# Designed miniproteins, single chains, continued (3), part 94

Each design is a single chain, and the fold is of that chain. pLDDT is the mean over its residues in the fold that is shown.

## One batch from the design tools (miniprotein)

Design m11251
Fold by ESMFold2-Fast:
Structure m11251 (fold): chain A 68 residues (1-68)
Amino acid sequence: SLEELRKEVEEKLEEARRAAEAGDLDGMIQLVIDAANKVANDPRLSEEEKKELMEWIEKEFREITRSV
């Protein structure tokens, strides 16, 4: 479901934040890319749902990178 996917993405972004705080920028980038790929390649999602989730991932990525 969208809720389950959102929760999985949220967990990946939280891991990315922890990686950034630890100075692991490669790990942070990898986790964000993994989250984005899950959304982009999920055939169950509408174009609108993909846009909404990708926008959220972008906002979180900006906050994480701003904090490093």
Scores: mean pLDDT 82

Design m11252
Fold by ESMFold2-Fast:
Structure m11252 (fold): chain A 93 residues (1-93)
Amino acid sequence: DEEKREKALKLTEENPTELLEIAKKKGAEEGKKKYGNEEPGRLVGETFPWTAQFTFAYMVVSGEDLSTEEAVEIALEEGKKAQEELKAKLEKE
């Protein structure tokens, strides 16, 4: 859903630090419940901060019971789009 992705991107831009901390905490909690380990969720937030921020923002904007896997997939897809857009701008004068 393009509209939800646009709103999530805006939310990420407005509150990056707060979203990162909340996303790391939520990721650790969900990781413990689903896989019995908090560490992977926390480490993902530290290694890929934008992915963690956008994943959480997308879950908030969607208002749905969105799986962590689905949210991560969407965040990675949006990251690829952002990279392609940046490349296009750099190719342009």
Scores: mean pLDDT 61

Design m11253
Fold by ESMFold2-Fast:
Structure m11253 (fold): chain A 65 residues (1-65)
Amino acid sequence: SAAEGLRAGGAKAGAKLKELEKKYGAEKISGTVSRAGPDGGVLELTVDGKKVTYTVTGDKVTVTE
């Protein structure tokens, strides 16, 4: 269902955020998770002063500036 897909996509985006928080510390990470849907989500983050966008699409994660 769409609700299950949204949950799965949000969980995958959340897992990436948790990985970054574990590596850099939560205080070094700010930003938003947007466009969460059945196929994934977009994390628009500032990590240790650098702006980075992570796009989660299905089973693939891509990094853009």
Scores: mean pLDDT 65

Design m11254
Fold by ESMFold2-Fast:
Structure m11254 (fold): chain A 80 residues (1-80)
Amino acid sequence: DLEEIHKDIDATVEYVLKLVEEGRRDLAIEAVRQAGKIFGVEDEAQAVIDAIRKGASVEEVRKLLERLRKAMKKSAEEKL
């Protein structure tokens, strides 16, 4: 069910953002890496990981997470 997959993607992105806001950067990086691998969007995932590693602002990470969210949703649609 595509709607359920979209809800899971949205929940994952919100979870990563909370981890970054809480300073739990290593857990955020691992969650992003796993999502990138599962959905085959490793380039978009790597951009988020690099921003987190650099200590980018929450707002910069949020923008990259929105790009990751879009890529994950598109990948899910193409696999159905």
Scores: mean pLDDT 85

Design m11255
Fold by ESMFold2-Fast:
Structure m11255 (fold): chain A 67 residues (1-67)
Amino acid sequence: SEELVERFIKAAEDMVKLAKNEQELLLMRDILRRTVEEYAARGEITPEQAEEVLKRIDELVEKKLKE
């Protein structure tokens, strides 16, 4: 569970570093958010863990867009 949360956060960090443009960043964000929600729906992470990861994804994307 914790390992999976760490992996999602790492994926989000890598995504914002590797995205070539804003359109790609926003598309990758939407895909990653959907994946996190699917994992929560299957009970592979808790709803609280999913909310934490989704919030972190959004914060990382917003910070990158403000650069």
Scores: mean pLDDT 85

Design m11256
Fold by ESMFold2-Fast:
Structure m11256 (fold): chain A 58 residues (1-58)
Amino acid sequence: MKAKKIIVKSDGSLYVIGEDGRIYEVLEIKPDGTVIARDLETGEIKEFDAREAEVVYL
């Protein structure tokens, strides 16, 4: 799935907003730029392409 946004919080936590509009907590960023993230509500783990994602700093 493509990531629409990467959210970087001041506490160091990272989040992805997917193309599905859901919010995922980042677990791992691989060297190739693939992001592994978990849905905060369901616990489902998905892989994201974040190469074209907007980065937002909070």
Scores: mean pLDDT 82

Design m11257
Fold by ESMFold2-Fast:
Structure m11257 (fold): chain A 88 residues (1-88)
Amino acid sequence: VLEELIEEAERTGKPEEAVLRLLEAVVEAAPEEKKEPVREAIEFRIEGERHFAETGEDIAKFLSEEERKKVEENARIAEEVIREVLAA
């Protein structure tokens, strides 16, 4: 799951590059139709963590209902792809 990948990045402290390579591998392994949703979900999660670290606020609070629904859909697609990649 995306949350676990980001937590691993924080926990390991230095393998920022290793986590980024893993995320890039997930995007590359995704079917063409799912690459963009997966990339958007990963980017949103990273930005959300950074925003929370800097401001203490959840970035999702600033999204419209339509934007939030798209983020949720992208996250679902990303979780499916990550699960498949980790199972391989």
Scores: mean pLDDT 68

Design m11258
Fold by ESMFold2-Fast:
Structure m11258 (fold): chain A 61 residues (1-61)
Amino acid sequence: MISEEEAQKLIERGKKLIAEGKAMMDTAKNISELARGIGTVLRGIGLITEAEIALGISVSL
C-alpha cells in the first residue's frame, strides 16, 4: 500500500504520460511514431491503475 500523497503523484505522472502520448499520436509521421505514442498512453494508464489499486478504489468491482 502507498500513501495518498504517493498515489496522487502516480496519478499526476500518469496524466502527463497520457497527454504526452496523445501529442505523439497527433504528430506521428509514420506507424512507428504512432506505436510509440500509444505505448506512452498505455504506460500512463498503468500508473493511474496502480495508484487506484493501491488506494483500494478499483478492487471492489
Scores: mean pLDDT 77

Design m11259
Fold by ESMFold2-Fast:
Structure m11259 (fold): chain A 79 residues (1-79)
Amino acid sequence: MKDYQAFQKDFPKLAAKLSEEEFIKFTKALYYTKITSDLETTPLSTLKKNLVDNLVKYGIPESLATEIANAVTSDAFGR
């Protein structure tokens, strides 16, 4: 999980589309995805799908959730 300022530096265009409240929702969805997924055996494509589903569940619009997942999945899961 990144600090909001660090996230703004690494993903400035994406951060411009997120409010601080939406960023908090993103961090919660990412954490939930990590604790509910087998990070050792789950394919990256499945982790991306799970992240999108959890982002939507936490109240991020599906189009923005897909954009977030496409940008961060490899960095977030290290695979």
Scores: mean pLDDT 75

Design m11260
Fold by ESMFold2-Fast:
Structure m11260 (fold): chain A 79 residues (1-79)
Amino acid sequence: MPPLTEDEVLALLLGALTALQEGDFATAERLVREAIRLAEEGGLLDNPRIRRMLRILAARFRQAGLDDLAEELEAALAR
């Protein structure tokens, strides 16, 4: 995969983490779903850096009470 695709996915996941820390749950949801879509299209769901960020976000979404989003992230990690 081109390095730019990995970096783009990581940028979206970092943006989602920032939005979640700011309490902007709508932006965090939008960014994480876009990141998962791009990662699935690029075959990046087995990438160690992306998997690590998805695990961090799943934990943070659960801490914020966004259990449905955490489950979506955990499902992506189980593929």
Scores: mean pLDDT 82

Design m11261
Fold by ESMFold2-Fast:
Structure m11261 (fold): chain A 95 residues (1-95)
Amino acid sequence: TPLEEELRRLGEELLRLLQDPNATMQQISDALLRLERVREEFLRRYPDKPIDPLVAGALAYGRLLFYGPDGFSSDELAEAQKAIRQLLDRQRAEE
């Protein structure tokens, strides 16, 4: 759907910004907030659909950057670490 495609594009944009040394904190913050909003809309409309691992990893990476580990419960931190691990493993498999 267009919403799934937008979610993927926003995840890819956030990931690029997170890895770009020339990206401003404002650009990363804006991309993270937009991804968060589209993700919430996606979960509301498609509660039974799994989220794209790239999107989940980018979101977890962005959240860790802005909120640090103290912004997460122990369970949320474990899920964030798992999502980031899955993203990295996927990227390495594509190399």
Scores: mean pLDDT 74

Design m11262
Fold by ESMFold2-Fast:
Formats: structure tokens, C-alpha cells, sequence
Structure m11262 (fold): chain A 60 residues (1-60)
């Protein structure tokens, strides 16, 4: 798997998890952060995905 594919997969999972939490504010925050992360190198984008996933676990 390429770093870009890893980021894309992680981002998709993170967005799906945010929808499951049911908070529109949290979903918007996740979408905004991932959109910004898509402009970064994939390794830095993966760090953003990891941080957002941790935040989603805290809200579950």
C-alpha cells in the first residue's frame, strides 16, 4: 500500500466514524481537518488521521 492509499483509506474510515458519533460539529471539524491534511505529505496526513481517530474514540 502506498502512503497516499494509506492516508485515503484512513481518512475515509475517520469520516465514517465521525458520522456514527452523530455530532454535526465534530463531523465538520473532522472534514475540515482531513481536507487540510490532504494538502500535506501523506506521512503528515496519517498523523492527522491518527489524532482525529483518537478524538472520535474519546467521544464514543
Amino acid sequence: MTPQQQFDTGAAITRSRAKQVGSPDLQKKVDDQLDKASTLPPDQGDQVVTQLMQQLYDHS
Scores: mean pLDDT 77

Design m11263
Fold by ESMFold2-Fast:
Structure m11263 (fold): chain A 88 residues (1-88)
Amino acid sequence: MTAYLLIMPKSTAPVPVQVQPVSSAEEAIKLGEEAIKKGARYIAVTEKNVIYGDDLAAILAELQKEADSVVGVSSWEDWRKEIERLFG
């Protein structure tokens, strides 16, 4: 099953969010780990594909609103559990 990896980098640049389709748990884990190593502020994974194809500015505005109320990924273990839930 295809899932979508959402990454908000450490930078506050005009294009801070990245959306990437992932087809396996191994791929999602590898990409998530690399994002964390590079100092990503927020990472998430979702089965919803509606975000992939929307205007980037709209995605950014919605994600920033959610980021203000959502506890960011604080540990690698929490990220792995979420991936295992979706692909396991």
Scores: mean pLDDT 58

Design m11264
Fold by ESMFold2-Fast:
Structure m11264 (fold): chain A 66 residues (1-66)
Amino acid sequence: SEELERAREELEALLKKVAEYVKKKNPEAKVEIKRVGDDEFVLKVTTKEGTIEESLSVADYLEARG
């Protein structure tokens, strides 16, 4: 559906902003956004303390948006 396509684009843009924000606060951090599956994304942040991984789906994003 075009609604799902738009939601995916919105989520991707949001994740990009989050990644940029994290990198601004931690210049040494490695921030990666990976698309896994059709409508699932993974935000990976690696620092000297370790790696933090957060997964988010388009479905979850739509639910949160109302």
Scores: mean pLDDT 79

Design m11265
Fold by ESMFold2-Fast:
Structure m11265 (fold): chain A 85 residues (1-85)
Amino acid sequence: SFLSEESRRYLFEPLRELGEKLLEATRRRDFEEAAEYRRRMEEYLEEAKELIERTVPPEFREPLFKELEDFVNETLAEAERIAAE
């Protein structure tokens, strides 16, 4: 892996925290707050991609983009599942 454990934690922890808040708001049926956390996750994803484009060699960018995108997509899919209950 190109990134150190510390660098990976730096990239992924904000998404994990926002994702957990999104899922918790969705479980409480607070869809207004859930929408806010969804927006913040999407904004952070774009910021993280821009940081990767500026700091990570091209050869390692696509795997990191996919890992971040997959995390966001899985979290959003889980929120939709919870909301449908």
Scores: mean pLDDT 85

Design m11266
Fold by ESMFold2-Fast:
Structure m11266 (fold): chain A 76 residues (1-76)
Amino acid sequence: SKLEEADRLLVETLQKEFGLSEEERERLLKASESIVEFLETLVELGILTEEDKKYFLEHKEELEKAEKERKEKEEK
């Protein structure tokens, strides 16, 4: 369920900024099963750039870090 939410949010954001086509969205959804394939498909479609990929990775790491820190801090 959470994965679907993240995937949908990402696809919606990309659609707004890059103007994804229906077919492109379908390919993205299919590739969403694998992070590697997801990135590859985004690059092939020209939706994601190397800069965007780095930004996404860094932000994802921050999100995970914040979640971990929150859990640990609240427990303590």
Scores: mean pLDDT 65

Design m11267
Fold by ESMFold2-Fast:
Structure m11267 (fold): chain A 83 residues (1-83)
Amino acid sequence: DIVKIGKELEEALKKGDKEKLREIVKLIEELIEKAEKGDLKALAEAVVIMLGLEEEDAKRLLAAKSPEEIAETVAEILKEKAE
């Protein structure tokens, strides 16, 4: 569950858990490598983890049909949270 991994990243950052941070960074790097090869789902999953998105927002990213749509959806989510 990528949403749970995003929560684990937030907790690891708060606690300074360097071991857990290294594990999650490795997973993000693997997802980015898949995204570079055309795996749109892997790109969306990496963004969900990095931003700590909730289930509803994660579903919005996973429904995206292009990298541009992922970027636009991220901008919308951040604007909604920013005020």
Scores: mean pLDDT 85

Design m11268
Fold by ESMFold2-Fast:
Structure m11268 (fold): chain A 94 residues (1-94)
Amino acid sequence: SSMELQQQIEKLERALETLESLDLDSATMAAGVLAHELAEMARSLGDEELAARAREVTRRLSAAYNRKDAKEAEEGIRETKELVREMIELLRER
């Protein structure tokens, strides 16, 4: 429904704001969870390319967190934010 789509968009917009307010370790974990959720959403929408990109970002964020690789963590968070914006655009087209 249009109301459910609006609520999903609002949740994604709030997730973007949350990532900007967190410390790097917390943002890395949150971005990993968010990228995993985006992969499932993209798969349910039939966007296999977006789903694959989100899964790869999830993997890289997990690796960055475990290795304490700040540069890779920051890049993964940035990519997660881009994936969120792409998902919001896809949902708005429905």
Scores: mean pLDDT 88

Design m11269
Fold by ESMFold2-Fast:
Structure m11269 (fold): chain A 87 residues (1-87)
Amino acid sequence: MDEILEKAAEDAAEGGILAGKGYKEKDGSKYTGGVLLAIGSIVDAELKLGPEGGYEAGLRGAEKAREAGEEYGAEMVEKSAEGVLKG
């Protein structure tokens, strides 16, 4: 279970970083790809680990993206994680 959560968190972070860079560069393709990767990883974690697992993967991913200097991407990932808990 740890390997699923960690991979989902890393993929969510990668998606958040890519979305943040796409937003700054005004690259809609890069932004959309990043958003889809982040949301897809959170949803995959939700399907495998339940809503709490999806939320936790999203929060860890957002923290990793923020540490990489992509605050906008981190906020996007956090909002996606909150959506999982709300249904």
Scores: mean pLDDT 83

Design m11270
Fold by ESMFold2-Fast:
Structure m11270 (fold): chain A 74 residues (1-74)
Amino acid sequence: SSERKKLEEELKKLAEEFKELAEKSTRADVKQWLEMVVETIEEALKKNSSVEELKKLKEGALQAKEIVLQWEAA
């Protein structure tokens, strides 16, 4: 469906953003956490997760991004 394709594209973009943030991070704990988020997204896409599961994953990833940006701003 068009909804699934859009979610997959958005999640792939988020995974790329988190990979970049992980590469730029000087903190081992933050880097490991960001790498875990990327792995979670890639695994969900690989196993053909439901649209509902992908929506929940996107929401979680956006919250994670907001937390990282707040840490960088502090």
Scores: mean pLDDT 82

Design m11271
Fold by ESMFold2-Fast:
Structure m11271 (fold): chain A 98 residues (1-98)
Amino acid sequence: SLDLALEGHRASGFPASLVLGDDGVWQGFVFRDGKVVLHGDIVDGEVSLYDPNNKLLGSFNLPSLESLQRMLEAAGQSARDGLSSEEIAKRAIEAAQS
């Protein structure tokens, strides 16, 4: 299920995590040097990605759980590579749509 895959991703030590909010919306966070460099939400199967100042960088319809995992892995790796919030979002979306 989605929950098991998200728990597995969190446990892997990636600099990316997903949290279920009280409103039932999943929120994602990508960290570098202890700071959030990208965040996003999943609402009705649509992912929206934002920079640390809440500027919308991109949105797309999430086709599968596998696409979500690819997105999180690409975001985490791009953050480790020192990329900008805009480039992290771009790489994450490209990975999800592959």
Scores: mean pLDDT 72

Design m11272
Fold by ESMFold2-Fast:
Structure m11272 (fold): chain A 60 residues (1-60)
Amino acid sequence: MTSLLRSQGESLKKRGDRFESQGDHDLATKYYEESSRLFREAGDFKTSEELLKRAKDVKS
């Protein structure tokens, strides 16, 4: 279960990275926030916090 959640989180992070590079800050923020949620559910609190900070930085 945990490995699948991390894999899904990594996929969403990559989608967020793509939208950020394309200038779509709204979509990038949503994907980073969803990725952060999945990493938190997987017990990876450090990666979750890093992604949440990135989402806030992109939004700002």
Scores: mean pLDDT 82

Design m11273
Fold by ESMFold2-Fast:
Formats: C-alpha cells, sequence, structure tokens
Structure m11273 (fold): chain A 76 residues (1-76)
C-alpha cells in the first residue's frame, strides 16, 4: 500500500541517519587522534569537535524535515 511504502521510506531515512552520524563520529575521532599525535592544540581539537557537531546538527535537521514530510503524507 501507499502507507507501507511511506513507512518503509521512513525506516530507510532513519537507517541512513544512523549510518551518516556514525561516519561523522568516526571521522571526528580519527582527526582528533591525528591532531594529538602531531601535538595539536586544545583549540585545534575543539575546532574539529565543533565542525563534527555542526555536521551532526545538519544531518539531524535534514532527517527530521524528511521524516516530517513523510509523516504528513501518511496523515493526508
Amino acid sequence: SEEDKLQEEIRQVQKDYVSQSLRVIGDEIQQILALRKAGGSDAEIQAVRDAAQSRLDQIKSETDARINQLQAQLSA
């Protein structure tokens, strides 16, 4: 049904959110470890954390907007 297709798309969006978030966190960890090994400053490490948080916030916002759109279609 149309409802089943929309529910499956919501599930896929949620799976994509988890995958994208884990990738961002993994990249953050790798960058921080590289900076610590190179003798990077606390300010450089904080900039990496801030950039990662900004990316996570963007992914969350895009995910929430897509889920809201799909849920609105389910209730129409």
Scores: mean pLDDT 90

Design m11274
Fold by ESMFold2-Fast:
Structure m11274 (fold): chain A 70 residues (1-70)
Amino acid sequence: APMASDEELVKQVEELLEEARKAAEEGDWVKAAQYLAAAGVVASALQDEEKFEELNRRIRELAREIEEKK
């Protein structure tokens, strides 16, 4: 099966976080939550624990920022 590298997974998480920010700025809270959930799933596939912890922290920080703007 085609497997993404950690480099590709990091890029995907960063793209999903940007989409989540954009959706939140547009007032689409459901779409923002969906992108955050997708970012978490992609991050969980990372082989590098340090990268996973860093991205998981970024996901949590963005989720908090979005909730505060509701």
Scores: mean pLDDT 81

Design m11275
Fold by ESMFold2-Fast:
Structure m11275 (fold): chain A 75 residues (1-75)
Amino acid sequence: SEAEEIERLRALASTKDASAIPPLVEAVNTSPSELVRRYALYLLGELSRVPSLAAAVEAAKAQLPPEARAAFDRL
């Protein structure tokens, strides 16, 4: 369900580990739910504020579609 996917992504992001970045990018690119895609993008924004993860998130932005990248840059 959408709620289960949101909780999974939230739990991944809460680790503040670089291993959370690829699943969040995949959710932005492939989730059928607009809410899940937007939430995954929001969580990537939160991880970009973690000093140890900022460079990895910036590199991962190259894998986002142009619309998602523009939305991220407006956060």
Scores: mean pLDDT 84

Design m11276
Fold by ESMFold2-Fast:
Structure m11276 (fold): chain A 86 residues (1-86)
Amino acid sequence: SELEEQLSESQKYNLAFVERLMEDENIPPEVKERILKEAIERSLENGTGVMEAVMQILSEEVGKDSSKYTLEELLRALRRKIQEEG
């Protein structure tokens, strides 16, 4: 379908963002895997791009609005939250 073609192209262009999340050594691997899994599930269920889903999940985890923050800012907020809570 046209939607599936658009999703595939979005995944190609957003690979660098997924790599940035997975390369962050200050975020526990279990947390990264959970976020990515939830993002893939949201992408498949709602047709949302994987990167958009990651941004939404990160925002929910840190209590911020995904439309107002960059990936780097959300990753920094997540690292801070993990440090303060665990």
Scores: mean pLDDT 72

Design m11277
Fold by ESMFold2-Fast:
Order: structure tokens, then C-alpha cells, then sequence
Structure m11277 (fold): chain A 84 residues (1-84)
């Protein structure tokens, strides 16, 4: 349905804006290569499950990128808040 596709695209844009805000909050906070690898593995597993549930490959790729960036941004932001 076109309406669902439009709503999904709008939600993805909002998520991208939230991720950018979190990234700015966590700016200058280091995330280790080990932490990045753990996030990458967790994201890959979630994308695999989404594909098995019938999510289109195109959407799964976008979701994976948002989850990876979001997780990294959130970790940075949380670390900054914990250090304050």
C-alpha cells in the first residue's frame, strides 16, 4: 500500500534526524573497534530476521544502516552522559 510506504519513509527520515542529534550529543566520545564489531554483528542478526519475515531487501538495507548508526550514536551519547 502506498500509504504505508509513505508513512515508513517519513518514519525513516525522523529516525535519521534523531540519530544525528544523538551523534552530536556524543561527539568526541570514542567507540572501540570491538564495540563497533559487536554492534555490526547484532545488526546483521536483526536484518537476517527481518528478511526471513519477508521485509524487502531494499528496506532491510536501510534498516541495517539506521540501526548501526543509531546504536553507535546512542552508545556515544550514553557514555557522555555517564561520564558527566
Amino acid sequence: SEERKKRLEEMLEELERLIEELRRLGEGVEVSEEERAEIEAAVEEQIRKALERGMPEELAKKLGELLREGALAALGALRRLAAA
Scores: mean pLDDT 80

Design m11278
Fold by ESMFold2-Fast:
Structure m11278 (fold): chain A 103 residues (1-103)
Amino acid sequence: AETTLRLEMLRLIRAAIAEVYERQGRPEEAARYRIDELENPEGLPISAEGQALLAEMERALADLLNSPAPAEEKLAALERAATAVARGDIEGALAILRAGAAA
């Protein structure tokens, strides 16, 4: 279902937010996002198309996390991407993450 895909994408974005905080030496902030991920079991079966979109999301998140961009800009991009995913705008979310990595 679209809902399952969106929930998995939101979990990936929350994990990325936690990673930004950890890399900044802010483990208390990171723990808040990890708790949400830990309480959410592995999602329901996702279509092959949905799995491909999750793989694209994972790559975009990795590119953003490994970019030289400041932590504040990474967090802003992740928050905007989460909002886009929540609205069902997967293409917009990917574009936001890719633009953040390039800035």
Scores: mean pLDDT 77

Design m11279
Fold by ESMFold2-Fast:
Structure m11279 (fold): chain A 81 residues (1-81)
Amino acid sequence: SPEELLEEAERRLKAGDITGAFMDLSRLVLLAKEGKMTKEQIEKAIKLAEEVRDRFTAAGREKMAQEADELIKELKEILEK
């Protein structure tokens, strides 16, 4: 469910598993595209994706930071419908 994936992504971020959090967020983007997420859930996913992007950037992982930024853009576009 979106709730379980959001909780898992947050736990993984706190544990330093940035790649795992990114994978959870990728699944959340698919659920958002299918209309299976509330506005509030999409807003939470955006905040987590921004943290993932910033942490990849700080680690010098430019390609992964760019992929996280694309997730942010997709979520924002869905939210602005």
Scores: mean pLDDT 88

Design m11280
Fold by ESMFold2-Fast:
Structure m11280 (fold): chain A 86 residues (1-86)
Amino acid sequence: SELDMAIAELVMHALAADAKRSVEAAERAIKLAEENPERKVEVLREVEGALQLALDRAREEGASEEDIKLLEETLEKVKEKLEEAE
């Protein structure tokens, strides 16, 4: 259940508006999803939603342009992986 823990950590950090920790948790979830192909699309969709939440929360809290860009780039990476998956 490392994957479920990574998603939970991502959501927690997203709600806290912690861009760096949100990205770290998202990257861990993506890596774990690649190791579990049967759950890959499901997990990538959950990560996409949580990263969108992180981005919205970061914007709401007045995060730096660097943090916003980091979240946007990570979200785009997830969207690209979803398109490749199906």
Scores: mean pLDDT 85

Design m11281
Fold by ESMFold2-Fast:
Structure m11281 (fold): chain A 115 residues (1-115)
Amino acid sequence: MIAELLEEATRAGLEAHALEASDPERALELARRAAEALGKLLAYLAGKEEEAEEIVEAARRAAELAARAIPKEAPGAATAVIAAGGLAAAAKARGEEISDEKLITHAKAVAAEVA
């Protein structure tokens, strides 16, 4: 399971990045899948399998916030979506709260670095 989740997150993330310029819509779809897989992976790595659905939901919600805050045509949009999902999942796994503003700020910073 952990190895399969790592492979899924990595493959979907790499495909999303490769498609950012040519197919932004598909890139964002793959980025959301990568964020979800990363959320599941982080839940298992943190030993929080009983909270896996809540951690995955935090990743999914953060990915949607990033996707709305960043133009889908931006070169780093898909990467920013994945990064926001991962940040939210990691925080939830640690019992920390992150505001929507902090998630959006982080996503925009990641997009700027990739661009």
Scores: mean pLDDT 81

Design m11282
Fold by ESMFold2-Fast:
Structure m11282 (fold): chain A 110 residues (1-110)
Amino acid sequence: AKEKVIEYLREALELIEEALKLEPNSLSLKAIRNLVERALEAVERGDFEAAKEYLEQALWLLENLIRGLEAQYELYKESDPEKAKKLEELIKLVREAKEKVREALELLEE
């Protein structure tokens, strides 16, 4: 369980770093990265309760970020195709990161 949780969290961090390359000034992505890094450190030291708290916070922020990006996509999809394409790439990366965080959290609850 622990090793698989670490793998999922590392994969989530890679996806978040790719999203940050597209939006380097995103405060939401930086906050999510910090929470996932803190969760990874907690898992490595065996503090699964702290890890769960950080990942629950990360999931909440990821879900809110996805909703915000989807709302922006709807605004720009016909008026600004280049911005819409960037938003599609961001949404994909953030959704994949959310899935990895969710899978890690589910394993910690076993």
Scores: mean pLDDT 90

Design m11283
Fold by ESMFold2-Fast:
Structure m11283 (fold): chain A 114 residues (1-114)
Amino acid sequence: SEEIEKLVREVIELAREAGLLPEEAETLGEFVRAVAEEHGVETARAVVELIKAIVEGDKEAKEEAIERIARAAGISLEEARRLARLVEGFLEGARTATELARARAAAAEAAALA
């Protein structure tokens, strides 16, 4: 749907602005699409707000997003917090992958000069 495509686009743009590689940004987009298809657009919207809050380091917005996910998906607050921890872990891993890719590119450039 157009609304799902808009949410996917929004999270990909957010990931790119956060400095993530295109592959990691695309993975977040696919995740948001899956959430929208399985749990509805409102749950997906709350997940996008969660990702934004984590990226921006906004603890209040993060808690609000967790509560909205629990309400929209019909899951417990504990389950929503577990989901938030998994999303945080993915974002941390994606940042590490981005740093590693930059390091590999720099090493390849240095090797070409030797």
Scores: mean pLDDT 83

Design m11284
Fold by ESMFold2-Fast:
Structure m11284 (fold): chain A 125 residues (1-125)
Amino acid sequence: MKELEEKIKEFQKELLLEIIEELRSPEYLKYSGFVLEPVDLSLLPNYADIVKDPVSLATIEEKVRSGEITTIEELREEIRKMYENVLKYWGEEDDIAKRAKKLYERAEKLLKEAEKKYEEYLKKI
């Protein structure tokens, strides 16, 4: 049981990291640029007052590597928070928010593909 649980956890962690690496890739930079790294609070007025829980792709990656995020569902929640933070600060009509929406839509597709890979992995055990 423990060896199986460890293999499942390792496989799931690999899936989470693959999603993050894809979203952080140069191919997605036109959508990810505003969420790639933690926000420079000196450049954005009142950011900390508007966004209570700042999230970037870099901070999500750190949480996956540290074991704070262990499931596909937890990764989906953090990506959703990241997108909602953009909407809260920039507003839905801003170009940055529209780009973040495209990133979020692509992330949801990758998450769905990861769920299928995870289910197939579990069937082989």
Scores: mean pLDDT 85

